# Designed miniproteins, single chains, continued (5), part 35

Each design is a single chain, and the fold is of that chain. pLDDT is the mean over its residues in the fold that is shown.

## One batch from the design tools (miniprotein)

Design m17193
Fold by ESMFold2-Fast:
Structure m17193 (fold): chain A 70 residues (1-70)
Amino acid sequence: METAELLVEALLSGDRELAAEALARLSTLSPVERAEVAKEAVELLGERGEISEEEKEEALKEMDEAIAEL
């Protein structure tokens, strides 16, 4: 499972083991890679209908700004 997918599954399921694995994977990534994973997770949440289109667009804009500052 890709790190973004794992993060989304952990968030939606409330599974502590999945959450711990997702956090462990994120801790091994650079700041840029973590921002990329967060962006992918937001896109997946939007695709699954777990967040609104407006929430998705706002989150992606914030992620793009964060990446640009790195």
Scores: mean pLDDT 77

Design m17194
Fold by ESMFold2-Fast:
Structure m17194 (fold): chain A 82 residues (1-82)
Amino acid sequence: LYKANDLLKELLRKQGYNAEEYTLEEIFEGISLYINNEKLADPENTTVLKVSDTLLGKIFGVDEVDTRDPSFIEAILSQLTK
């Protein structure tokens, strides 16, 4: 089980996740719900997320991310402690 930092914890809490520790699957499910609810995916290229001015944008420090890039998973993992 992993503990989320404050930014990721806030994102997960907006999706109804209010535990102190999560599995990786639960974390990625919560992030997926956030992406869908905020409509961040590019409709022509659904792997590209437009994250400017969002909690995900604060986590990545960029305006756009590609979910197929290994750096997407690495950035999320950097927000976690065991």
Scores: mean pLDDT 78

Design m17195
Fold by ESMFold2-Fast:
Structure m17195 (fold): chain A 60 residues (1-60)
Amino acid sequence: MLVGVGEAEGKRVTLTVDGDTVTVETEADLSEEQRAALEAYLNTHVDEARALVEELQAAA
């Protein structure tokens, strides 16, 4: 399991990659539809999500 924490528009964003599943938690005011769309996108691009989490961990 990989966990990366970043910021979008001053709000905390947490990405969790567990196997082939990507979960997004954010303090930004995303609609339920926007969150679902983002999770669907990341679950289609798991390798890219994993690379992003590794970059966030390296930057910390």
Scores: mean pLDDT 71

Design m17196
Fold by ESMFold2-Fast:
Structure m17196 (fold): chain A 55 residues (1-55)
Amino acid sequence: MELEELKKRLKEAVQTIRDYFRGKVTRSDALKAMEEIRELQKRIAELSPEDNTVQ
């Protein structure tokens, strides 16, 4: 199911943010990753609200 892929993409976007704090990626990449995180969280919540647990 695509939910699994959405979770993987969310982890990748979070990793991009971490790389930004380490100076490994551009600010544009980090901003794009933040937007992707918002979209992915919204889609996950639509498909399965219970899967969208905050840490």
Scores: mean pLDDT 75

Design m17197
Fold by ESMFold2-Fast:
Structure m17197 (fold): chain A 85 residues (1-85)
Amino acid sequence: SYADLPQDIQDQIDAIAQRVRDARDQLIAQGQVDQADRFAAQVGRISRQAVDQMVALSRARDYAGAYAVMDQYQAQIDAMFQQVQ
């Protein structure tokens, strides 16, 4: 469950989710609806994989591994933001 994650990781995921919503809304406002939908779909796939992996690691009490996955997820999201803005 998401609740099994360390609070720091939850806060980082929530911050990314808000930034993704804001970016999607900006693309829609610019008339780039198809790009907004593709961006949201790509983020959704990456997010689901990263969260599932972090939850599994946190349940195993491998918090160092969970933070490493969070760092990788943040880097992937940052790269995607460079592509759309």
Scores: mean pLDDT 87

Design m17198
Fold by ESMFold2-Fast:
Structure m17198 (fold): chain A 71 residues (1-71)
Amino acid sequence: MQQRVDQQITDAARRGDVDTAVRLLRQAIDQGIVPSGDTVRAVARMLVQQGRFDEARDMVRMARDAGTQIT
């Protein structure tokens, strides 16, 4: 299950569909799924590249609270 979710989020991020990636990541956390650190890092990087620094920080915090290991 986690592999499917991580793959979908990563694919959206690679495509530049940040809104889709953010939505999928938030839904995964809300459902109790812990996304991988690589997945969270990819989405946060895209948010930063778009100047959405506050959202990137909020997302990293939410993922950490869910159990994701982020450095």
Scores: mean pLDDT 78

Design m17199
Fold by ESMFold2-Fast:
Order: sequence, then C-alpha cells, then structure tokens
Structure m17199 (fold): chain A 85 residues (1-85)
Amino acid sequence: ALSPGALATLRRLDTDRDGRVSLSEATDLLHGLGVDVSRAEVGERYDTDGDGYLTPMELMRMLADLLEEFGDLERAAALRKRFQL
C-alpha cells in the first residue's frame, strides 16, 4: 500500500509541472511503494545532471521502470501513458 506522503507527492506532481523533487523525497516515495532502494542508487540511475534533484518526468520514468521491474505492469503502463514517458 502507498503511504499518505507518497500519494500526496504523486497528486502534487499531477498538478505541478515546474516542481523538482530531491533525491531524498524520491527515495522516500519509492520506500512508500515498497521498493527498497538507496538514495545513491536513485541518483546514479536517474539524476542525469548530478544536481541532487529529479524533474517530475524523471521521477515518473523512475517509478514506471521500477514498477515494471517489481511486476506491477498495469500501474507502470498507466504512468507511462499518463505522463507520455
């Protein structure tokens, strides 16, 4: 089940196109989804500019990729379609 914080972050990103998410916030969101990853792994895979932040699009791509890796194909496909990943 998603934590209330993870759901709030996802809803905020649905309405905020200019917001950036820190690696700590992204890691907390993944932990809320039951994904056991370190902040360093998130940064290494998805923080392409090395500034310690993810764009909303990078965060959504990360979530979709990890949901597919963990077998939640329906939710991953829904995110890819909704955010044009």
Scores: mean pLDDT 67

Design m17200
Fold by ESMFold2-Fast:
Structure m17200 (fold): chain A 95 residues (1-95)
Amino acid sequence: NLTEELRKKLEEIYKQAKGKSPEEIDKLFAPIDKEIEEILGVKLTPAEKATVRFLLLNGLANIEELKEIVEELKKIKDPRERAKKLLEIIDKLIK
């Protein structure tokens, strides 16, 4: 199960990230963020990377659901409207 494998990797990285600087945290997440981008077939903004990690870690979305989300986001050309759509998706998933 690819979703569960990614979740376990993220849990281990979050444990290692405790007490680290922002720069060290970015380095720790860079390999898994790249793996997620490759699986989803899209380049993510820093905010979208953090959101995808949050959704996977908390079991709020699986890989197939994330693929649908990123397909919706990449149709939006305006960066502000894209950010607004991301927040709307998060709100629906946490309800």
Scores: mean pLDDT 82

Design m17201
Fold by ESMFold2-Fast:
Structure m17201 (fold): chain A 88 residues (1-88)
Amino acid sequence: NQQIDQLINQGRQLASRIRDPRVRSLLLEAIDLTEELSQTTDVLKAVGLALRTMGLLLDVERLAPDDPLAQQAIELLRQAIQLALRSI
């Protein structure tokens, strides 16, 4: 949980520095879903949250392919998702 919380916090800090409000909004939504994923013990709910979060991260990657802050945030959130799914 502490490692996941640290990754989510780093993701929030990176997202706050992104100038594009659409990219920032999508990342913040992905962060909120990742936080919810980290708190669930329901396997079906976890799978649904993970799929939705990964979809949002793909949307961010498509909208901001050359944004290094967006790329770093995506990588941190993908790591948080993997850790959360392993804890179920």
Scores: mean pLDDT 88

Design m17202
Fold by ESMFold2-Fast:
Structure m17202 (fold): chain A 114 residues (1-114)
Amino acid sequence: MDPFEPIIKRLEELLETHDLSPEIRELIEKAIEALKKKDVMTAADNLEEAARLAAEEDPLLAAEIQRILGELYRVMGNLEGAIRYYERAAALAPDSPVGREAAAEAERLRAELE
């Protein structure tokens, strides 16, 4: 099983379920293409830019993208990186279900690192 397939499906779901600006849509599409080629660095760079743009217009969307970045880094075994992205998601939308879940995920991973 491709370890990036669940992340690709989540990104494809964002494209289908959200009314995205053309710039954010293009960045997510580039990230999906990069993950299909297993180019994690290019995927992360495009998602970070998408989250930055989304933060200005839709902080909930930005939090969802930051959470997906956390999942990506976790799949790669970079737990410290995953924690940073989950904490960013929590900071963007602390009173949302996405933000609260991201905060819980960050705390759980920190406990695993000791």
Scores: mean pLDDT 86

Design m17203
Fold by ESMFold2-Fast:
Formats: sequence, C-alpha cells, structure tokens
Structure m17203 (fold): chain A 65 residues (1-65)
Amino acid sequence: HMEEVLEEIRREIERLYKEGASKETMLTAANGIIYRYLSEGKVTPEEAERLLKEAERLIDEVAAQ
C-alpha cells in the first residue's frame, strides 16, 4: 500500500543519488513509480498527491545530506 510505494520511491531515490543523478531525474523516477500504482488502481488520486509531496521531501532531504 502507501508505505510500500513510499519505500520503493525511497530506495530508487537513494540509488539514483548514489549514481550522481539530478533532482529532476529523481523526481521523474518518483513520478513514474506513483503513476504506475495509480494506473493499476492500487492508490487513489489523493494518495498519489500525498506520495508526490513525500517524494519531493525525500529528494530534498537526500540532497541536503
């Protein structure tokens, strides 16, 4: 569910950051994950909005460290 999706997003962001990816690349990857779950009906539009906000927060957190 949302926790599983967020964990997948976190792992992908951390992987991309270690590879030297840009913030734009990390955000695109997070959007791709969210869109996949949304298109499969596994998350609602409201949940997708919340996940995107959390993904942006995680990217900023990783980039600040």
Scores: mean pLDDT 82

Design m17204
Fold by ESMFold2-Fast:
Structure m17204 (fold): chain A 74 residues (1-74)
Amino acid sequence: SKSRVALASKMVRLLLEENPDMTQRKLAEELGVSQATVSNILNEKLDEVPDEVFKKIVELEVERGIELIKEAVK
């Protein structure tokens, strides 16, 4: 759905913004997709995001949130 693509786009944008070492290429490798697919998600050019890709995006966002919390409590 378009709302799922929009949510994926927001999460991908946060992953790229939260970590300056994260690039579209590196994120594509982590998700197991092409860099073009990552770009299409960011620009909401897809009609749907595959469940496995969406699940992995959520997992990465949760992992990044945990790392930020760990750094903040130092």
Scores: mean pLDDT 77

Design m17205
Fold by ESMFold2-Fast:
Structure m17205 (fold): chain A 77 residues (1-77)
Amino acid sequence: ADYQKALENLDKAIEAAKAGKTDEAVRYVSEAMRAAAPLTPEQVAEGLKAVNAALNGDYETAIKHLERLKKLVEEAA
């Protein structure tokens, strides 16, 4: 796993979500999850919840799940 790359992409995903940039947020979450692989079920769940919230325009919920995913990735590193 490339945890540095995963955390960098999660920070970019959070910034994109704060800016309402759904396509960028989803892309950065996908890159982060690829870099952190293999993923735990909890990491997968938080990533999917973040993507679903962003696709629905619920950026506050998306950011909350991205921050949770970031914490799980930091704990795994």
Scores: mean pLDDT 85

Design m17206
Fold by ESMFold2-Fast:
Structure m17206 (fold): chain A 65 residues (1-65)
Amino acid sequence: SMEEAFKRMAEAIGTQKGLKNIEVRLEDGDIYISAEGDPKAFEDMAKEVEELAKALGLGKVYAYR
């Protein structure tokens, strides 16, 4: 599904940036992401996931640590 494809893409973005324990959750149209690792890498992941969400017509991205 588009949702599962999105989750895998978001996880791949984080993994490519060296992040670990990546969690991607979709709830009520919004996206929640969490990951461990370099703070700048996580910020870059959040930005790329936000752009991806906009392209797919999904809701707001919430990044938490």
Scores: mean pLDDT 85

Design m17207
Fold by ESMFold2-Fast:
Structure m17207 (fold): chain A 81 residues (1-81)
Amino acid sequence: SAELQPPEELEKAEKELLEEAKELKKRLEEFEKEVKEQESTLTPSQKEQVKIALELAKNADDEEKSREIIEEMLEKRKARA
């Protein structure tokens, strides 16, 4: 029988949260692409600065923050349910 608290609801919520996290990741990825596209117009020193900044942002903050948002929303979903 259909219920308001089936496992499928949690799976659906996970998919929704993953989609939101993917959008946030795409924002950084689009920014990275824009920088890459303009890279040929930048000075060598500017290229290096931007490259380092993007690597640090992508490695240190982007992935961890996206994961934390997903986990936090999942916990809120469980508390609400």
Scores: mean pLDDT 62

Design m17208
Fold by ESMFold2-Fast:
Structure m17208 (fold): chain A 90 residues (1-90)
Amino acid sequence: SLEKQRQLLRAFYELAELTAKYKEEGDIERFREESRRLGDQLSSSFSDDKESENTRKMMEGATKQMLESSVEEIRKIAEELRKALEELER
């Protein structure tokens, strides 16, 4: 559904912002808490256990890739996700 797509794009956007902030500030405990809350919120939006598990794995993979990326690359990803969200919400 469009609602699920919006939730996924929003979660990835917020994850990118959180990861960039962590890389700039170095507060790993805050990053862990905020990314966990984001993952929990997203997972609770899915009633299908398989969809929830697949979404969790996607979020974990995205987190790993973003942690290996530069802040500039992460910010570019965030901007593209923001644009996709704006187009989906019109």
Scores: mean pLDDT 78

Design m17209
Fold by ESMFold2-Fast:
Order: structure tokens, then sequence, then C-alpha cells
Structure m17209 (fold): chain A 87 residues (1-87)
């Protein structure tokens, strides 16, 4: 079975895939960011035993990929991550 770190990385990759599919389907930025906020909470809940530092590193890698593939959403995605991680 995958390690907890590999599981968390796979969940982040799935989140990016979902954002790309939602954009392709014509979803608004607001809808995409709302769904992403929910997904970040799910990643945190599913990986509560993983150190915070490892989760933050995974999210920084996700932000780098969003900046490449969905540059117009990068600022919104960063804001959602900062808000949820501050909770």
Amino acid sequence: PPSPLEKAEAMAENALALLLEMRAAGASDGVILTVFRWYVREILEANRDLPREELEAIFEKLLARVAEELPDLAAGIRAVLEEVLAE
C-alpha cells in the first residue's frame, strides 16, 4: 500500500485533476474555489497523522502546478490554502 505521504500527494494530484475538469466544463472561478476549499479540508482530515510541515510542502507543490496549468486561478487557490491552513 502507498505510504501516508504518497497518499496525501495522490490526493493533491486528484484535486488538480478535478480543477482542470471543472474549468474544462465551464465552471466559474467562484465554484472552482469553493470545491477546492472543501477538497483541502478533506486532504487535511484524511491525513491528520501526517506532520503539518509535510502537508504544507505538498500544498506548495500543488500551487506550483496550478501556476503552470491554471495561472489565472493561482492567486485564488493560494488564498484558499492560506485561509484553510490558518484554521
Scores: mean pLDDT 84

Design m17210
Fold by ESMFold2-Fast:
Order: sequence, then structure tokens, then C-alpha cells
Structure m17210 (fold): chain A 77 residues (1-77)
Amino acid sequence: SNEELRQQSILGFRLLAIESEVFLAERLQQQGRLTPQDLADLQASIAELKEIYPFLDEKHQKKADEIIARAQAILAA
């Protein structure tokens, strides 16, 4: 429905914002500038994605899985 498309578009923008934060963290890691606060922010972003995950459509769930995997790779390093 049009309402479902609107809700998924809003969630898509949230995923894009979180992906941008993860991208910046990847750049900071490459420069050796990643701080404990940046790691805490990544953990908060993962928690937020897990919280909204059941409400995402299949396309956005796949995107969330990719974002979580990238953030977890930073946290494991």
C-alpha cells in the first residue's frame, strides 16, 4: 500500500544515515583515529538497527545486515 511504501521510505532514510556513520568510522579506522566514543556510537547504531529490524521489509533487512556486518568488523578489529 501507499502507507507501507511511505513507512519503508522513512526507515530507508534512517538506514542511510546509519550507513553514513559506519562509512565515517571505516575512514577513521583506516587513519588510526577511531576513538572509544566512536566504538560506543557504533554499538548504539547496531542496537538501533536490531530494534527496528522486525519492522523492515526484505530489501531493508538485507541492507541492515550489510551495515551491521560492517560495524561488527570494526568492533572486532
Scores: mean pLDDT 85

Design m17211
Fold by ESMFold2-Fast:
Structure m17211 (fold): chain A 96 residues (1-96)
Amino acid sequence: DIDALIAELNEAIARGDTKAALEAVKKLLELVKEILKNKKLEELSDEQLERIEAAAERALAAGLEKGDEELRKAAIELQIEIGVLKLVRGVEKVTK
């Protein structure tokens, strides 16, 4: 459940648990990559996309603050994949 993964990430960041935050980011990243690969563009709502984007920004800030290179890299990758998904969905809405 995407909502549960977003909650897990936000809770891990709030606790300063970079290991738990990294695991949640990796799970979200895998999900977003699967959506893009399989063209399941409507699998995530606009609200879910905004929440994942905000959570990825918080994860990046936490990774930078704590010097966690793995969390920093995973958060950046998640931001890129979300950006791509938003762009692809935008193009689809215009061409429909």
Scores: mean pLDDT 81

Design m17212
Fold by ESMFold2-Fast:
Structure m17212 (fold): chain A 71 residues (1-71)
Amino acid sequence: GVVEGLAGATYLQALDRGSRLSERYPEAGELIERLKREADEASKLSPGEAAVRILQASVDALGGLAELEEK
């Protein structure tokens, strides 16, 4: 559904941004590894619950990545 599509797109955006930032900030690599673990745990839930959890985790990761760019 729409929520699953949004969660997937946001997750991929966070992974891509974090991967590129990890070249300058090792902490970005730690954020994306945490996000991947959270997504794996969420995948054990129902599809709707998984999408909401993955979206929230991805938004939180993007926030952490934005803070690193302000250093």
Scores: mean pLDDT 83

Design m17213
Fold by ESMFold2-Fast:
Structure m17213 (fold): chain A 76 residues (1-76)
Amino acid sequence: GRPVDRREVAEALALIAVGIIRSLGDKGYIPESLIRNILAIDPRAAEVIREGLDALAKTYPQAAAKSRENLDKALA
């Protein structure tokens, strides 16, 4: 098999990006450029970002909302 799957890399990077919100707090967000770069590796990573933001939305509502706005812009 291939040593590294593009989907696996993109999904791992998506999890790391979502995890950054825990360090930055509710005033932080995932930049649109980072999301675009992850989706350029594999667009299926969008669902990993979406699910991660949903899980964080209760604790970090502003960070999750801004990051979701950036995800929607990256998908347009």
Scores: mean pLDDT 85

Design m17214
Fold by ESMFold2-Fast:
Structure m17214 (fold): chain A 72 residues (1-72)
Amino acid sequence: MNKEITDAYKAKMDALLAAGKISRREAIARYVAESILESTRLSLLEAAKEGNEVARRLLADELGVSVEEIEK
């Protein structure tokens, strides 16, 4: 189920945030992205985590928002 994948991703993000490996802004962007399709979401989130600007823009496009709106 999408919920199970979303919950697992959230738990992983929370652990990374607590360890100081990701910023709060990045964690928020990932949580917002959890509303999109699972396969596209996982691929785009991983690429965006690695600093891929194209992946971040594709993720924003899938959500129907700008990259700046996600970062706000």
Scores: mean pLDDT 61

Design m17215
Fold by ESMFold2-Fast:
Structure m17215 (fold): chain A 113 residues (1-113)
Amino acid sequence: PNDATAESLIALGQYYRKRGDYEEAKKYYEEAIKVAKSTDLKARALRNLGETYRDAGDYEEALKAYERALEIMGKAGRAVALRNMAEIYRKMGDEEKAEEYERKAKELEEEAK
């Protein structure tokens, strides 16, 4: 099944990311996104891709990966992605956007009562 392949590709991406091999990690996550049939696995691969771009210092690409994850994630999962985006804006020196995205994450958590 394509989802079993996607899980294996995510595991390989995590292995290379932990070793600091961000280029190999990106390749495995992109392939996982492509072959995943499950929305949950696709969102997981997108979040790992975003974290890899962040670790590599590619903040714009990281934000794009999190935005793609937000499009397919449910409300509760979206709060986590918004917090990760806030951390990236803070690393970029954009404190105003960091505070805005933290506020959006909190609002989603309050709505998920």
Scores: mean pLDDT 83

Design m17216
Fold by ESMFold2-Fast:
Structure m17216 (fold): chain A 84 residues (1-84)
Amino acid sequence: MEELREQARRVGEAAVRAVEEFGEEAARQTLRELRAGAEEPDPEHRRAVAEVARVVAEGLERLGLHEYAREFREIARRAEAAAA
């Protein structure tokens, strides 16, 4: 579990850096990928998706992309709810 959380955090941080480099297009691509992952039936996969989405949301808020940050937080909530 800890290794999966560490990987999820690194994936999220890489996604934030992609948004810094490529802008909103990278945010839209990441949003599509995480929305698909949040619908996966595997609870461990959904927990990883929730962690990635949480990291991305925090990074995007620091970049001033508040609307995208809100969308990623909503993905995290949905992924966590369905994993419970």
Scores: mean pLDDT 79

Design m17217
Fold by ESMFold2-Fast:
Structure m17217 (fold): chain A 92 residues (1-92)
Amino acid sequence: AVAEAVAAAQAALREAAEELRREAERSPSPEAARVLEEAARQAEADAAQAPVELPKLMAQSGLSAAEVAALAPRAAAAFVEMARRKAAEAAR
């Protein structure tokens, strides 16, 4: 169901936000910490918007709720990796 896809996306994004915040707290670089904190806030904002945005995306893409739920952890992991790369760049 759409509610299951939304719940999966919200859980994955919130876990990503927590991971990014923990990395920011441990970062010796203020510039890297700032990038990680900004990414964590973005993940939380995306999680909050998921109930509105995911049904629209599913209708436009033709993806099922089960497919979206299965993709959510992978998308969140990719987002975390992109944030880590940006943080590493900022620390240079």
Scores: mean pLDDT 85

Design m17218
Fold by ESMFold2-Fast:
Structure m17218 (fold): chain A 65 residues (1-65)
Amino acid sequence: AERAAELAKMREEAEELSKDPGTADLAKRALEYIDLAEQGVPGAFRQAAISLTGAQIRRIGEELD
């Protein structure tokens, strides 16, 4: 299923970002929403994507400094 593959990819990205102290808070939040999305909770996939995007933007900002 396309969504299951998408969630698996998001989990891998969030796990990597959770290892960095600068992004760990947002990445852990994304992991919480990924768990809810896997359970079929409405809106959880969107919240996971938003939290993960926030962590990714913070990481990019750190790399561009």
Scores: mean pLDDT 80

Design m17219
Fold by ESMFold2-Fast:
Structure m17219 (fold): chain A 85 residues (1-85)
Amino acid sequence: SAEELLKKAEEYIKEGKFDEAARYVRQASKYFGPEYLEALRVAEALRAISRGEIETAKVQLNYVIKNSKNPLLKEFAKKVLEYIE
């Protein structure tokens, strides 16, 4: 499920393994239907964090938090943002 994939991504974030977390979010993206691209935006934010591109990641995460209508994706993006603020 999307929930289990995002939970696994959160475990990798807690370990500082943001690229691994991004792979799980990309796998979860197919479960978000019309918000598939917004889920990919979260995955790219995690990749940006793994490269040290923190400001790029913040812009992408804040966009998803403001514009997504999916509560699971919004809450996950908020958690990621809290880890890098």
Scores: mean pLDDT 86

Design m17220
Fold by ESMFold2-Fast:
Structure m17220 (fold): chain A 90 residues (1-90)
Amino acid sequence: DPELEQERLQRGLERQKRLNEISKRYGEKNTVVRILRLELEELLRAGEITQAEVDLALYDPDSPRAQAIIQEVFRRGLEEYEEELRKRLE
């Protein structure tokens, strides 16, 4: 269904924009966004979160549930990676 495919693409673009906004504080927007996605995929593979929660974090990052998931990802590694990026960029 072309309409459903277009809607899915539009939601993907909106998610990408929101993730870029979250990553502004690190200065390496694309790298931080990639790491966020990789961390979410790892949590999904480990069975710690559901696909619906991944979709919430990527699709509706402004929701309280999505914010809680994003904060958990930060706790699990993004802060350490931010420090690594800071050391490299100097």
Scores: mean pLDDT 64

Design m17221
Fold by ESMFold2-Fast:
Structure m17221 (fold): chain A 94 residues (1-94)
Amino acid sequence: SEDERLEEMAREMLESDPARAAILALLAHGRIAGDEEVVKKAEELLAKPEITEEEAIELAEEILRSLYDAPEEKIKEIARELIELARELREAVR
């Protein structure tokens, strides 16, 4: 099933690319919530061979804007915090 593929990808990515793993978690959330636009945006970024910090932050901002009716300042703050957390989790697991 597709959910099994997402879980397997998340396991592989968690060890090598925690920012990509965080985006995969957002993809899983969008899929469960039935938000096709969030799913599409996350899939497009995950298809790239390398995800820069800027690209990850920008996608997180776009996804948060699609999911939540929140002020722009709050969206930018949370997006940066999520990407920073992904990096911290990588260092804690290794």
Scores: mean pLDDT 67

Design m17222
Fold by ESMFold2-Fast:
Structure m17222 (fold): chain A 99 residues (1-99)
Amino acid sequence: IEAEALYLMGQHYRGRGDFDRATALYNKARSLTTDQDFLNEINGNLAQLYRDMGDYEKAIKLYEEVGGDDPETLRVIGDLYDKMGDYDKAAEYYKKADE
């Protein structure tokens, strides 16, 4: 119950562009839940939030932790490495996504 309320507040602040508050609320929400489906939802939104902030390294870490070998997630990681100028890593992840 508390985790869901914090997550909804985090979504509200993210929508308003208050990324610092949204990040804090998502982190607190995920610390209060053990529901794997809900954790994956929070972590997905937190990764998108880090991407929106331009913190590509933190976004990549979250995608690697929760996306595993999912082709769509691997392509997103490749896109983030490309945005960082790491073209070798981008190519590696695109290749993994297409396998």
Scores: mean pLDDT 81

Design m17223
Fold by ESMFold2-Fast:
Order: sequence, then structure tokens, then C-alpha cells
Structure m17223 (fold): chain A 98 residues (1-98)
Amino acid sequence: GMEFARRMLERMREILERLRAILEEAKEAAKRGDLERIQQLLLEAEIDLGVAQLLLAMLKFMLKKGLVSEEEVEEAERILEEMERIVREIKALLAEVE
């Protein structure tokens, strides 16, 4: 229960920090017009977003079973929303350079 939820949330926070770094690299690639690099970074970001979506789905399942708190799921949802925002920003940078 609680220890597993904590590990999942920690993993989601680690993925968010990685996505923030990817966004900064994508901004620098966009300044150079490096389309191929932005495409590579977007692929990495989409994979990380997919992992985070799976982790949130597992936390929501555990909430239904009474194994985690609503507060932990709400934190995971906020983290996922921020990740989705980052992926949208990378897509916008790609569209601007194309």
C-alpha cells in the first residue's frame, strides 16, 4: 500500500524533472532550427508520458481498493497534467520550426 504509492509518486516526480530537462533542450534545439533533435526529444517525452500515465492508472486502481490516499492520487494527477503541458510545448516548438 503506502510504501508502493510513495515509490510510484517518487518515480513520477523523477519523470517530471527529466521532462523539464527535455523541454529546455527542445527550446535550445528550436533556437538552432534543429528539427531532428526536437523530434528525438519529443519521442523521449512521449515515452516518459506513457510511463507516467500507466503509473497514475495503477494508483487510481489502488485507490479503489483502499490501498492509497486520495491526496496521493491528486498529487499524481497534478504531476501528469504538468507532464502533458510540457509535451504540448515540445509539439508547439516542433510545429514552429517545421
Scores: mean pLDDT 89

Design m17224
Fold by ESMFold2-Fast:
Structure m17224 (fold): chain A 61 residues (1-61)
Amino acid sequence: APPPVVLSDEERAAAVAALQRDRPEVRTEAQARAWLGETFEIPPDDEAGIDRALRMYLELR
């Protein structure tokens, strides 16, 4: 299994804000998580997978 990705509340907010910059229709963290799950084919119940996608997106932006 891949190592767990630890995101602070500030990093999570920054990742969501970066995503909202590219996708203005994403207005909440829940919508950001749903969009990441659809885009990267991660189940919504896979919290660690979504957190990895948020971290990756934050690092790219």
Scores: mean pLDDT 72

Design m17225
Fold by ESMFold2-Fast:
Structure m17225 (fold): chain A 66 residues (1-66)
Amino acid sequence: GAAEAAFDKYAPTPDRVNSAAFAAALRDYAGATPEEAAAAFRKFDKNGDGTLTREEFLAAVRYAQA
C-alpha cells in the first residue's frame, strides 16, 4: 500500500527509518506537519533509539491518520 511504498522510498536501510526520513515520508504520504510526524515517531519509538522498524513505521502512519 501507499504507507509501505513510503517506507521503502525513504528507509536508509531495509529495516529502519530515522526521524528525518520518517518526517519526509509522512509529509509526502499524508501531508503531515513536522509536529504531527514528531508526535507519531515518539509514540512508536519505544526504545528511544531514534529509529523505527518497518512495522513501527506502518503503525505510526496509521496513528497519524487517526
Scores: mean pLDDT 70

Design m17226
Fold by ESMFold2-Fast:
Structure m17226 (fold): chain A 85 residues (1-85)
Amino acid sequence: MKEKEIEELVEKAAEKISEALGIEREVAREFAELVVYGKEAEDERVAEIGERIEKEPEKVKEALELLEKAVELRLEEKYGRKIPK
């Protein structure tokens, strides 16, 4: 159940990054998968996305919030519960 929700958040974040930065959705999706799943990126433009986000995070704030939610849900699924602080 959580896997589908995480994937939907990754897709939405990729769409937002693609729109904000003018990059192909597939490249933006590789960046989102790298952040959420630790998946190695095949396209060199993924590194450019990271640099642009670091320089101008406000442009992709909504996408970053979606990625944070996806990471949180993935960690909850992996550990079977919310991580207490």
Scores: mean pLDDT 77

Design m17227
Fold by ESMFold2-Fast:
Structure m17227 (fold): chain A 58 residues (1-58)
Amino acid sequence: MEEERERERLVEEGREWGRLMSTPEGLNKIMGLSVEEQSRMLEVMGEAARIEAERRRR
């Protein structure tokens, strides 16, 4: 159950980053992030995309 909760949180966080990137205000905030924060964002979004792709096959 812990792994499932973590995966769900990653998907949720990834979707929030995706929504942020879809708005001018959000994109401006992302551009203000440190390189480390941007790297984590991309990693989370990548994992979220993989989890979503896995779920779509069901």
Scores: mean pLDDT 76

